# Designs tried in a protein design run: designed miniproteins, single chains, continued (5). Part 58

Each design is a single chain, and the fold is of that chain. pLDDT is the mean over its residues in the fold that is shown.

## One batch from the design tools (miniprotein)

Design m18003
Fold by ESMFold2-Fast:
Structure m18003 (fold): chain A 113 residues (1-113)
Amino acid sequence: MSEEEIRKKIVELGREFVDIMEELAETLAKYDPELAELVKSIVDELRKFIERLEKGEITPEEAVDALEGAVKFLERILDYLREKGYPKEVIEKVEEALQRARDILDEARKLVE
């Protein structure tokens, strides 16, 4: 696979990742507006990384590192929600988003191995 093909694939995966995070932020806004704004801040940061990747300003490996950081952030959110005793429906939404985010990260990692 060429470097250009790898870059294009990771841009596509990164956009899918951003969509998952935006959907999660909308869900969280109903329960915790401050947490939703924090998720939106991470989404904005990821969008900037995807734009920089698309322009060739960062490597695919640097973009994968950013996605890994976002997955770790989602894991911390899930732990926080469980500790605070949030409704099962909210916890399940975050668990679903985290699983989808991990699947995207695994696909992206395979491209840069």
Scores: mean pLDDT 87

Design m18004
Fold by ESMFold2-Fast:
Structure m18004 (fold): chain A 67 residues (1-67)
Amino acid sequence: AREFAEKALKAAEQGNGDEAVKYLHEARKAGISDEELQELGREAAKKYGTDPLNVLKAVAEELVKRL
């Protein structure tokens, strides 16, 4: 799970949203709940709103901290 979250973070930092989403899905399959990902997405959207890469980066950073 953590390895995929770290890869998602690197992809988001490089501006590759598609790869970041792919690795977040792999982290979910590896044991992260949909509820946890949805909550992290809501919190990130509250802070970063309209920038999808900043939202993905924030979700991946928080996920790495929790794993």
Scores: mean pLDDT 75

Design m18005
Fold by ESMFold2-Fast:
Structure m18005 (fold): chain A 82 residues (1-82)
Amino acid sequence: KEDELEIVKELIRRFTGDPELQEKAIELAEKLFKEGKSIEDIVREVVRQLADELGLTPEQREALEKAFIDAYNYLLEKKKKE
């Protein structure tokens, strides 16, 4: 759903203040969403791109992926709270 993609875009904007990195990561997320990829797959690919741009190690990339997924789930639950 669009709401789930909007959370991913918001996390990208909060992660980096670099407009070029934001644009690239958001475009990737939108492309994967349009292709019918799961949110988990979208987050994984977005984090991979950000990690590559920042020169992170595989271990740092895994930590970032986990942090991104945890933050996504937190924001998703907050939106669904009765």
Scores: mean pLDDT 79

Design m18006
Fold by ESMFold2-Fast:
Structure m18006 (fold): chain A 63 residues (1-63)
Amino acid sequence: EEEARRLAREVVREVGKQTGDSHVAMAARDAVSALLEKALAEGRVPTREEIRQAANDAASAAK
């Protein structure tokens, strides 16, 4: 749980730095946040790969 939240912040920060676009970075943050809430509500911790995939998919869709 704590590790997943920390990893989520790290992935979102990296995507923001890579794109240089605040709109894309916000989309990635929202997607990762939604994934965390959904997975934790289901009683599971999302994997590093799931977090990265959600961030990348959102960033790609935003632009």
Scores: mean pLDDT 75

Design m18007
Fold by ESMFold2-Fast:
Structure m18007 (fold): chain A 76 residues (1-76)
Amino acid sequence: EEIEKLKKLAEAYEKIAQSARDAANTVRRRGDELAAAHPDGASIRATYDGVAARLESKADELEKKAKEYREQIEKL
């Protein structure tokens, strides 16, 4: 039971992390598109790249949590 619970938590964190990475990719593409359409697009791109970087950082944290749960399973 405990192992199954930790496995589900690890899987949930892994899925959320992937969603965050997908969102980061979408944000970067949106920033590039807007930057290309605007004469002063460099600032727009930098802003969207910053948002994407924060989403990627969040995904890294979630992946670390998933790994911690996976490691706990091995200890049981």
Scores: mean pLDDT 84

Design m18008
Fold by ESMFold2-Fast:
Structure m18008 (fold): chain A 63 residues (1-63)
Amino acid sequence: DMDENIAESQTITALIQQAIAQKLTPQQIIDQTKDTYGLKKAEKIAKLLQAALLGREVARELG
């Protein structure tokens, strides 16, 4: 169970980094990932992308 959670976190992190590099919207990442991971997982990935993008904007505004 622990190993599965770690592998999943690494995969999601890579997907988010790729999405940021490609300037994907949360809706676009859902469309790209829903066929592979299913809708529920795609929505979680989209929420993580939104959080990462917000964090980047906050860091840019503060720095």
Scores: mean pLDDT 74

Design m18009
Fold by ESMFold2-Fast:
Structure m18009 (fold): chain A 94 residues (1-94)
Amino acid sequence: MSAREKELLALLEELRALLEELAKTASPQMRERIAEALRHLDEAERLIREGRSESEEFLQLLEKAGKLAFQVATLMGRGEEMMALLVRISELLR
């Protein structure tokens, strides 16, 4: 696994930790959206471990997870923190 992939996994674990923190105080509807984002994140992390972090499937999973994560975090007052994390992830994908 490359240095870039290790950094990417670390940022995805930060994303997971923020989503799990949000889930502790989330409504049932928000918890379902968080669970969906975490499922996409699990699949994306699997693709990194398989050496497929450059794949279209990986990018689509990150887009789906990021969109859900940003929507939930924004509604729960943590949108700025989530956006900063998503920007850092995006910079590693260039």
Scores: mean pLDDT 85

Design m18010
Fold by ESMFold2-Fast:
Structure m18010 (fold): chain A 72 residues (1-72)
Amino acid sequence: SKEEEARELAKEVAEKVLEAALKDPSQASKVLGELSEEFMKKAKELGVEEKVADEIGTEEMRKAQEAYAAAK
């Protein structure tokens, strides 16, 4: 489904943001902003509602952050 494709994209974005933050913390905010904007554009192209896309992105980022914290 469109939402499943959006979730897959959100997972990739979350992983890239965390990877960028680990390599250069000073760039983390910029990378998060740029990749979040690209994700929202792609989700809109897939036909996912903005509110649903935002919820998916937030959920996947939270899961990635929690998994990283638990692995420490």
Scores: mean pLDDT 79

Design m18011
Fold by ESMFold2-Fast:
Structure m18011 (fold): chain A 94 residues (1-94)
Amino acid sequence: SEQAKKTAENILKAAERMVAQSDEAALRGAKALSETVKLNADFYAKDPELAEAVIEALRKAAELFSQLGEYGPEAVKALQDAIDYLRKKLEEKK
């Protein structure tokens, strides 16, 4: 859907902007993105296509953050926590 594409694009653009700053800024950004996704998880979970698009965008963001230095693993974990949370909410809406 158009909404799914727009949401995924916005997540990826935010992640790209975060990694362009510094590893520390990228970690803070990843944690902020994780919390934002969790806060909106019930909204995303109402539309399986939208939820899967968000999950895929978070996976791509995690790939970007995995290439960072010492803070990479913690940033990836924050995004994985958001993916797991959203997937749980999606299962609850079946």
Scores: mean pLDDT 82

Design m18012
Fold by ESMFold2-Fast:
Order: sequence, then C-alpha cells, then structure tokens
Structure m18012 (fold): chain A 108 residues (1-108)
Amino acid sequence: SVEEVAETLRRHLETFAPDLYKKLSDEDIEYIAELIVERIEKRDLSGYESLSELSKKYGVPKSTLQGLHSSILLTIREQFPDLPLSEEELERLSAVVVKDFLEELEKR
C-alpha cells in the first residue's frame, strides 16, 4: 500500500514539482506516502492551512507548494479512486499532508 502510493507520488512529483523532486530523498517520498495513508485511514482533515499561509510560515515558494499539492492530490485520486470525499475535501486533504510534511522538515 505505502510502496504503491510512494511510486505514484514519485511519478507526479517528476511532472509537477521537478525541482523539489531532485531535492527529496526516497525516505522523504515514502514519508509523504505514509502521511497520505495515515490521514485517509483516520479520515482526519484537521489542521488545514492554505498554501499561501504555509508559504509564508515555512519560507517555501508558493509555486513549489502548489507542485507538491498537485502531486499529492493526483496520487490520492489514482490510489484511492473510491474515496468518498468531495473535490474540496480532497484539495483540503492534500494541503493538510503538505503541512504535515513541512512540520516534519522544520524539526530536522
């Protein structure tokens, strides 16, 4: 499950966030895949912040976060096609995963 999510995420990152993809380790991609699976299994959409707010808070360009967000969103749609979430909830879920990953990187 996590391995298939990570492989799908890698393909989308190469397309939508190529500069970020070059900087991410295999461990980073696997960690994002784990965050996706955990949030879906718990059905937890709490802690939402917009990409503009995250860009300001973590000092990451909004374009980079948009690429990461798009990659995560497409990965969720491909790996969990029957997930009973609205389009807005899927976009929110992707943004929450982006935030979780940025929080982890700041702790390193």
Scores: mean pLDDT 88

Design m18013
Fold by ESMFold2-Fast:
Structure m18013 (fold): chain A 65 residues (1-65)
Amino acid sequence: SELKEQVKKALLEKRPELKDVDQSIIDEAVDDAINFLSSFKIPLTLERVLPLAETILEINLESQK
């Protein structure tokens, strides 16, 4: 929960336009990133989750076009 909020805040700071995006899409991307890293026993840190969440979010946004 705390990590998820930190990742969401960092994403919004890098891309302010994400405030206009459906928050459920952002939440899903962050949750998917955390679940992926956790499944491989990779330590859950902002530095590891943020770039993966950003990548998943880009893919999800592109898929909606």
Scores: mean pLDDT 81

Design m18014
Fold by ESMFold2-Fast:
Structure m18014 (fold): chain A 94 residues (1-94)
Amino acid sequence: MSIDKEVLELEVEAALYQMRATIAEKAGDKKAAAEAYKNAGDAYYEAAKVEKDKEKAINLLEQAVDSYEKAAELGNEEAKENAEKAKKELEELK
C-alpha cells in the first residue's frame, strides 16, 4: 500500500531532521536546532496520522512529542503548542 511507503518516507525525513538538529546544537545554533527538532516532530506527527497500526501510531506520536519538547526547550513557541496537542492525542489512543 502507498500508505506504508509514505510512513517510511516520513520516518526517514524525521530522522534526518533530528540529525540536523544535533549538528546545529553542537555548533551552538540553538535557533537552527529548535527549527530542525520542530520539523522532525512534524514529520513524526504526519507519519502517526497515516499509520494504520495503532501501536505503531502511538510510537510515532511519542517520537513527535519528544522532538517537539526538545524544540520548545530551545525556544520554539510553536513546538510547545504542537507538543501539547500531540500529548492529548497520545492520551486518547492509550
Scores: mean pLDDT 84

Design m18015
Fold by ESMFold2-Fast:
Structure m18015 (fold): chain A 86 residues (1-86)
Amino acid sequence: SELAERAIEYAEEALRGTEEGNITKAIGGVLGAIGSLIELERDPNASEKSIEVGRLSVEAGRLALQGKLEEAKKKLEEARKLLEEE
């Protein structure tokens, strides 16, 4: 799913932004992941796994923004694994 891939990429940007101390990049990544999840939830062709990838990506972005980098990485690994199983 292109939208699920975008959600992960935005969450990865949120993590990078936090690691770099770039709060604008971190916030932008979280907002992008949220936008991708909204598009997935509105898509009647989206699988449950695609939507779950979107939710995990948003959660990873939020955790990254909170400085919980190890938890954020864990959620990103879960999201990537689900995307590959789709």
Scores: mean pLDDT 86

Design m18016
Fold by ESMFold2-Fast:
Structure m18016 (fold): chain A 59 residues (1-59)
Amino acid sequence: MKYILVHGTSFSRSLAYRLKEGYELAGEDVEVLEVPPSQADAVKQQIEAQGGEVILDLT
């Protein structure tokens, strides 16, 4: 499972969802997560520990 981390702006969310659509069109599963910048590293560690991949951090 692939993840994109976002926080704060409509622009970062829009970019994340555009990338998600591109990956899903290619047959990949991508989830967009709203994460405060202070928690980004902890969330990345949890995702990697579960066998996931953070493909972009926009926090």
Scores: mean pLDDT 81

Design m18017
Fold by ESMFold2-Fast:
Formats: C-alpha cells, structure tokens, sequence
Structure m18017 (fold): chain A 105 residues (1-105)
C-alpha cells in the first residue's frame, strides 16, 4: 500500500543518513557541527553516533563484553535504533564501562 511504501522509504532514508554519518566520522573528515548541518540532523544525534563508533572500537579489544552490546552498537551505526534509545543505551554503556568519551566539535 502507498502508506506502507512511504513509511518504508522514510525508514530507509533515515538508515542511509546514519550510515553516511558513521562513515564520515570513521574517516574523521568533518567535525560534529558540520555533519549536523550536512545531514540535517541534531548535533546530539551525530555525537551519539560518534560515541557508538568509539565504544564499538573499545569493545573489539575486550572479548568479555556481551555480544548483545556489540550488536546494538552496530544497529545504532546502521540507523536501526531511534535517536533517543541510541542515546540512552550509549549513556548506560559509558557508565557501566567507566569510559569518558570525547566528541569532536
């Protein structure tokens, strides 16, 4: 149906934008403020994606970390998690691991 097709298109466009932000952050091409402007997303959203990427890299070196946490970080980087749920998960994980992540401004 037309309504289902529109919602699926919006979901795919959202996922594509988050994936492109994650790739740009991995390449260190632009700071958070410029990525926020380029992709039309909040600075908080870009900062959450950057923190997710940094946590994923930290976890690759710590095999005792639960696989479910790695999988959720990957889903965040793929844009498959809501911005609020992603932020809440990252804040929880930073506290549990005792990590202070710095975001490029």
Amino acid sequence: SGMLEEELKKLKERQKKRKEIAKALEKEELPVSELSKKFGVSKSTVATIERAYQLLKYMEKNPEVPQEYIEKLERILEGKVSDQEAKDFIEKLEKELGIELKVRK
Scores: mean pLDDT 80

Design m18018
Fold by ESMFold2-Fast:
Structure m18018 (fold): chain A 117 residues (1-117)
Amino acid sequence: GPAVRALEKAAELAEKHGLPTISEAMRAIAEGVREGKLDEGYRRALEIAKGDPLAQGVVEGMRAIAEGRPDEALGHAGKGAVQAYREHPDDPEVLKRAEAAIEAMGAAVDEYRRALS
């Protein structure tokens, strides 16, 4: 369905940009949606994202897409990015990872909306 395609596209983009933890979390939610077990996929994704505020924000955004609320997705990813930056404000890798994660989330939202059109 639209959510699975969106999450899988985002996971591929995250993997390409060197975000393996985020990619794995996205695939966990996609698998959960595909199996009709979103809550189980979400719990697995949160376990994968443990201790990573950027990944946690992405997981919340992907859950929003899976539940038919794509408009909330970028807000969740942005909240995670802000928290990651607050913990390491002068680390250029934090900003680079945040930019890549937000790009992947945007691609997921775009794919979900195209699939509904």
Scores: mean pLDDT 86

Design m18019
Fold by ESMFold2-Fast:
Structure m18019 (fold): chain A 94 residues (1-94)
Amino acid sequence: MREKLEELKELAKKAKESNFDQEYVDEILKKVLEIGKDEEVPVEDRTRILVLGLAAVSDALVAARTGSAEDKKLAEQSLEVLLETIEEVVEKVE
């Protein structure tokens, strides 16, 4: 789990640096789905990660398409909330 969190943090950084390039956003989606299927994570926490992850990916794709400052800020905030939630879950599960 922690390894997937570190990979996700690195992907989020690369997505931000690339103005939310679709390739990095797709990799974020893959990691979110892998974390969401991890049976070591309680089902309630897996559901929260999936919902927040899908929202973050959606916001990032919108930001990439529009290029607007408001959409980029929303995408960054959504990714930050996702990463904070995953970190809390990792601390619960070890």
Scores: mean pLDDT 81

Design m18020
Fold by ESMFold2-Fast:
Structure m18020 (fold): chain A 77 residues (1-77)
Amino acid sequence: SFKELLEKIRSLAPEELQPKIDELEKAIEEGDFVKALEIIEELLEYAREKNNKELEKALLELETEIGIMEIEAGVRA
């Protein structure tokens, strides 16, 4: 479930990133996958810069789930 991945991401991210994760959750719930992927890219940059491997892994798993959701929604060719 993408919700489980999102909860994991919240637990691995500092308090300062929680508003970005709130925006990410809203984008996914609204079906705005373009915005969701943009936010994931920003969070991945943070995770890599801070050498937070668990956060990076969770974000990559979520990116894969969103890609599947895009295909199923008929948004992606």
Scores: mean pLDDT 82

Design m18021
Fold by ESMFold2-Fast:
Structure m18021 (fold): chain A 59 residues (1-59)
Amino acid sequence: EEKKKKLLDEARNAQGYSFGYQVAARRYELAGDAAKAEAYRKLSAQYAEKSKALLDQLK
């Protein structure tokens, strides 16, 4: 099931990006850069949504 494996791997990568951006957002928030923190939170949400859409394709 190469196609299913590819979608699962892409979903995992998207989740990884989402988590990475969430960590970056927290670091910028602690550094006092609210604008960058907000931008990274939005990126995290976008990748979380992308992962969900990819996983939905596997149903």
Scores: mean pLDDT 82

Design m18022
Fold by ESMFold2-Fast:
Structure m18022 (fold): chain A 122 residues (1-122)
Amino acid sequence: SLFPHLSPADRQALRTVLTALARTLEELSGVPVSVERIERDLARLMSPEEQRELAAKARALLDAVRAGDEAAAVALARDIIEMLLEKRIPSLMLPVSLASEGRLFSDELLERIARGVVRELA
């Protein structure tokens, strides 16, 4: 397992959310995005504590989606995306750059990615 410090339920929640993110970035960037590469980058670059925090937010996001709380779901998706961008995850850099059309990363793009993730999870 790439995430030995996470429970099976936490790994499943994280995988589900990263898959939705990959699909959203493919739609916005026009390039293939590998969930397996994202997972490998996260396992290498994030500490066990950061992995647990990310998985907890992934669970909260899935709970908000199931509850139909779109505002909470979008806010949690934004928080997850910001965590991943702060870590400069290599597998996300090109898709995010292409989705921004070579412009500086904006709050508007962050909101669009977050809403796309929530739609993929619905």
Scores: mean pLDDT 87

Design m18023
Fold by ESMFold2-Fast:
Structure m18023 (fold): chain A 82 residues (1-82)
Amino acid sequence: LPRPSAEEEAALAAQVEAEAPAALEEFRAIAAKQSKEEVRAVLETLEAMIAGLEPLAAAGDRAAQAALAVLREMAAIAREAI
């Protein structure tokens, strides 16, 4: 995969961090309206994304670190909704 420049990586991380609270609130609202089966499918997708980003975040990718924080919170919300 082509790696973003350090500036692009930092800008993407800042955007993810800035939008995270609104995205998490929207996800909570959606999860509350979805069936348990639909929430389980979303959780499976979130867990796959988390697993894919963990090595990048461990290597110091700031965008991956920011994305992981949001995805882990979304996964926790999904687990509570099942």
Scores: mean pLDDT 80

Design m18024
Fold by ESMFold2-Fast:
Structure m18024 (fold): chain A 74 residues (1-74)
Amino acid sequence: GTGYRFFGGDDGQYKLSAAERDELARTIAEMAQAILAGDFAKAKAILEEAIAKSNPDAQELLRKNYAILLEQAA
């Protein structure tokens, strides 16, 4: 299908609030849109800005989802 799916993590693996998961999903959607447009530099910038503002669990999920999005675009 058109579009990407998000990995929000399992409750047992990652300790994120509902607000943090919502912000993560929004950021991943923004990265996915940039990658779909072929703007990999923008996608990387979105990732780096999000990581700078995130806790370690959110940083891990951001990096993991970025890798998944790149694989889906290949």
Scores: mean pLDDT 72

Design m18025
Fold by ESMFold2-Fast:
Structure m18025 (fold): chain A 91 residues (1-91)
Amino acid sequence: LEEKLKEKQELSEEARKLTQKAGEALRKKDFKTALEYLKKLAELAIKSKDKDLIEYAIRVLEEAAEVAKLLGDKKTAEELEKLAKEVREKK
């Protein structure tokens, strides 16, 4: 039980770091780099099989898609929306 809680915390920290790096890339309008970090976040969530982490990743991907739309990159927004759907389907 305690081991799983520690693993969950470590995965949550990694997810937050990936989210932060993706956010920094989006701020710079580096959509390619942002998408790479967000794909890593999605893979991390799917491999973890942790419901909370999966829900977190879906939320981040959806928010990043909205940000990409606001910044004028509809293509990246569409890819992020697809990625969020894939994560949702694999939970």
Scores: mean pLDDT 81

Design m18026
Fold by ESMFold2-Fast:
Formats: sequence, structure tokens, C-alpha cells
Structure m18026 (fold): chain A 104 residues (1-104)
Amino acid sequence: SMIDKAMELLRKLRAFIESQPNPTPEEIYEKMREILAELGFSEESIEKILEALNKPTSENPLAGFSDEERAAMLAIGMALAGLNPTAEQFAASFALQKERHANS
């Protein structure tokens, strides 16, 4: 499922960050690309996600993103923040994020 892919992304990215004493932004972005590709994201989706994380544009940077791409972005944000959510907690956070964007 989309949530399972997002949780796998979060877990793998967090493990990489925790394994490195001081990872560079370039190393983190390369690892993000590798994990996203392994999880079946297209090159177009990967570049959209990474560009949005590196340089947010407009007041709604998630406009034009699929639910799967938005879930991946949330997972990356949580991993970078050092968060360790359960799949249920992640799903609840993603649902709340979707409601906020739908009501904006």
C-alpha cells in the first residue's frame, strides 16, 4: 500500500541518517533517490519530490502531487526530523495533512 511504501522510505532513510555521524545534504538526497527508486517511484516522481523538498514553490507546494508522492514527502520530513511513528500514527498524520490541504 501507499502507507507501507511511505513507512519503508521513512525507516530506511532514518536508518541511513542514524548510521552516519554527519551526513551531507548531497548524501541524504542520493539516499532518498535510491530508496524512492527501489520502492517503484518513477524518475519524474522522484525529481518532483526532491525539487519540492530542496526549493518549495508557491503557497501550496504540494499542488499537482499525487497522494503517493505526498506520503513520500511526509515520510522524508518525519525521517529528517528524527521522528519514529507507527504506521497507524503516520496514516493519521497523512490524513490530517490531506484535510488541511483540501480545506485551504
Scores: mean pLDDT 77

Design m18027
Fold by ESMFold2-Fast:
Structure m18027 (fold): chain A 91 residues (1-91)
Amino acid sequence: SAQQLKQLQQQRANKYAARGIIASAIIFTLKSQGRDDLAKRVAELLEKGDIDAAIKELREAGLPDAVRLAEDLKDLQREIDALDAQIAALQ
């Protein structure tokens, strides 16, 4: 239904905004620690959707707080992907 589609689109938009906030928090954390090259690499991986590769880079760098944020981002991306599939099924 049109109402169901609208609700799913609103949920998707809200989760996408939350994803952007988490991604920005990761990059800000890395830059605040003087890790500019790592921040650039992680930003490129997140932009490509290679979240697991970004998590690996952060673990190898010994940054547990950034790893936690990236894992939260991965969970949120799974929710976005599920909503995208539901929206596509209604179109």
Scores: mean pLDDT 89

Design m18028
Fold by ESMFold2-Fast:
Structure m18028 (fold): chain A 67 residues (1-67)
Amino acid sequence: MEMEKEREEAEEAIRRLVRGAREALRSGKISPEQAAEMFRGAARAGEKLGLSQEVIDFAREAAREAE
């Protein structure tokens, strides 16, 4: 209950990180390898924080697309 706000903020942070990395990859600011590492990091963070499966899967699919 007390952690509910932190959980929602963490999910939003992961979604923003994935969107930002996709934008950077699309604009050529980062390599596909760098983007894949960022997406895998986001998925691992979601797993450790016990976030929703949807958010974890979202980050995992982004990592697969970058490969």
Scores: mean pLDDT 79

Design m18029
Fold by ESMFold2-Fast:
Formats: structure tokens, C-alpha cells, sequence
Structure m18029 (fold): chain A 95 residues (1-95)
């Protein structure tokens, strides 16, 4: 019970770090990303990352920057893969 709580807390901390790094990379690629989208990515867990990244991609595309939209999409995909692996590791430890 206590061990399961610790595993979940460590997983959430690692996901938070992945989201923060992804948001940072996206902002470096596309400085025009509104802070609201970055905050959604950082604070919203896996779903927040998906929502924030989708909005950033749509904004880049709307501004005619297909290359930046593609780069943001790649950063988001890499972060989602990391989150998937973290969830798999946590599930294995919880049993």
C-alpha cells in the first residue's frame, strides 16, 4: 500500500519532468507558443501534454510554419513514448 503510493508518486514526478523538458524544447523551437499552452503541458499530466502540444501544432500550422509544427509533433511523440515507458515500469513494480 505505502510502497504502491511511492511508486505512483515517483512515476508522476518523472512524467512531470518529461512534460517540463518537452514544453521547454517546444518553446525553443517555437517561441510564439502562448504561456497558457506551456502551462497546460506542464500541469496537465499526459492529457495536458497532448492538449498543449495539439494547440501549439495548430498555431504553428496557422502561422504557415509547417516545419515548426512537424518539430513540435516530434517532440510531443518522443515525450509520449517516455511517458508510456514510465507507466509500463510503474505497472511492473506495482504488480
Amino acid sequence: DEEIKKIKEEMEKKIQKVNEEAAKKMKEVFPEIPQEYLDTMISGGEEGLKEGAKKAIELAAKLGDAEKAEEISRIAAEAMNEISLLKKEAEKKIK
Scores: mean pLDDT 83

Design m18030
Fold by ESMFold2-Fast:
Structure m18030 (fold): chain A 92 residues (1-92)
Amino acid sequence: MDREKAEEYYAKAKELADKYEATGSLEDLREAAAYAALAVAYYALSETGDEELAKKAKEYAEKIKKAKSLEELEELVAEAERELTELMRKAL
């Protein structure tokens, strides 16, 4: 169940990232980043059962959805990638 959601959200994130490269739309990039964070959350629940990692990933998805500029979005994505990757490595 959670693994299937992780795979679905990861696929959506990739599609939206590719769309952003073609369109330059902040909305496409924001959606891509939010789906990537959700994919991490559901993957963490499926593989590790780590509720803290999943909670943090979901919090980043919510912050990303509220980003008002490309600069804010890039900062949030960089922070999320750094922190979630480190937590994932420690949980595995």
Scores: mean pLDDT 78

Design m18031
Fold by ESMFold2-Fast:
Structure m18031 (fold): chain A 71 residues (1-71)
Amino acid sequence: MAMEEELKKKLEEFKEIYRKFITRDEAEIEKLLKELLSLPKEEQLEKIEEAKKIDKKFREMLAEVDREIDS
């Protein structure tokens, strides 16, 4: 039970990550989410982990730009 809720939350995080810095095209995000959900649970977790790594890089880049602008 909790595992399904946890996976759902991670999938929502994955969607948010894509929305924020990869694409904000709702149709494209929906398509990616549906494709992700069609994969085995272990592959879904792998893709989410991949997105988290991208999110970390994006946040680092954004912080760098922010420092330049705020300087």
Scores: mean pLDDT 67

Design m18032
Fold by ESMFold2-Fast:
Structure m18032 (fold): chain A 110 residues (1-110)
Amino acid sequence: SAEEYLKKALEALRKGDFKSALEYLKKAVGLHILKEDYEGAVKIVIEFLDELVKLNLKLPEELFNFIKEFIKYLLAVGKIEEAKKIYEELKKKFPELDLSDIEEAIKKAE
């Protein structure tokens, strides 16, 4: 299930295995997308970002790239409010990140 993959992603993250964390996150998100459950996919990403903050971790570049591509995917399929939810959480939790390309993509989708 998507919840089982999220659990595995969080366990991998706590162990410092960012590669496995990313692969399990992709699987969890993908299962929600396959069901057209975009809100569920967004919730999975936000819960993962919450765990990074709890562990006092910076967002690894590969994970950031996946999240940026997911935001762009949501915009491409017309899920603008879902994309904005992830963007606002990134801005709040990781204020040091350059989000200019995401901001431009959201503006173009509106």
Scores: mean pLDDT 87

Design m18033
Fold by ESMFold2-Fast:
Structure m18033 (fold): chain A 118 residues (1-118)
Amino acid sequence: SAYELGYRLGVEAARIARETHRPVLLVFGVAETPDTREMIEALEAAGGYAYRQLLPSPEAVEEAFRGAVEGLREAGARLVDEGTTRLAAFDAEESRAVFEVDGVRIVVRALLRPPAAA
């Protein structure tokens, strides 16, 4: 299930952060976007780890996001910030959760709709 996939990715993100002491980014979405690619490239250039997972529907994206948040919590990561933002310019909605483990930042993003063509 999308939830189970997200859960496993959340647990793995906590493990990577603990072992490497490098920031981790998980992105769930229906489609890949140029802004998502740029953000991943910037994090990787800064020595972080990024993983993107494409899913068949907004509902699957939400399930994977909930799974990842739960997996991170059960792996002992501390929730620092969370919220949902509407990206009006792109007609997209983003859910975000920020966690810390051993002072290392882990960000989980869910893009519920593909952005409108710019």
Scores: mean pLDDT 76

Design m18034
Fold by ESMFold2-Fast:
Structure m18034 (fold): chain A 89 residues (1-89)
Amino acid sequence: SVKELVERAFARARAVIETPGISVEEALARLDEIAAEVEAQDLDPLIKTLVLQALESAKEAVEQGWSVEQILKILDAHLKLILKAIEEL
């Protein structure tokens, strides 16, 4: 389902951010891989755009040196909004 694909993408993004000792370069590369996989999925264009925007926000926070906790809060906030959007389709 669309919901399962979105939840999987976010679970993978969280796992990247929670990886102990991960470099900024490695975290960005892994988030880009997740974004590429999302772009390849047959998803509603609005939902696809929202997921890609969430991943971009996480990348920006990683680049700016935000804490793991802060980046996870960004991802959680985006996931909540996207799940709401899926329910309203």
Scores: mean pLDDT 87

Design m18035
Fold by ESMFold2-Fast:
Structure m18035 (fold): chain A 90 residues (1-90)
Amino acid sequence: TEERNRRLAEEALRRGKGYGDLVIKHMEELAKKGKKYAPEVEKLAEKLKQAMDEGVAGARRLDPEVGKRAEEVARELIARAEEIAEKAKS
């Protein structure tokens, strides 16, 4: 049902955001340890981007409105990850 698909999409969005927040926290901790971790931080940013793209596609297939919100959340998480990766090189 549409209601069930919406609930599944909302749960996927919540889990995806939680995963993204954990990855970003891990990237920030690695960046604090020094420039030698910059390649690992960059790799984590790439993996996060791939996971977010897949998650958005999945949410959109279940519910287009939740998919739009997932796209916004993914965009914010990806932007933060890219900023951390760039700063880690400094």
Scores: mean pLDDT 88

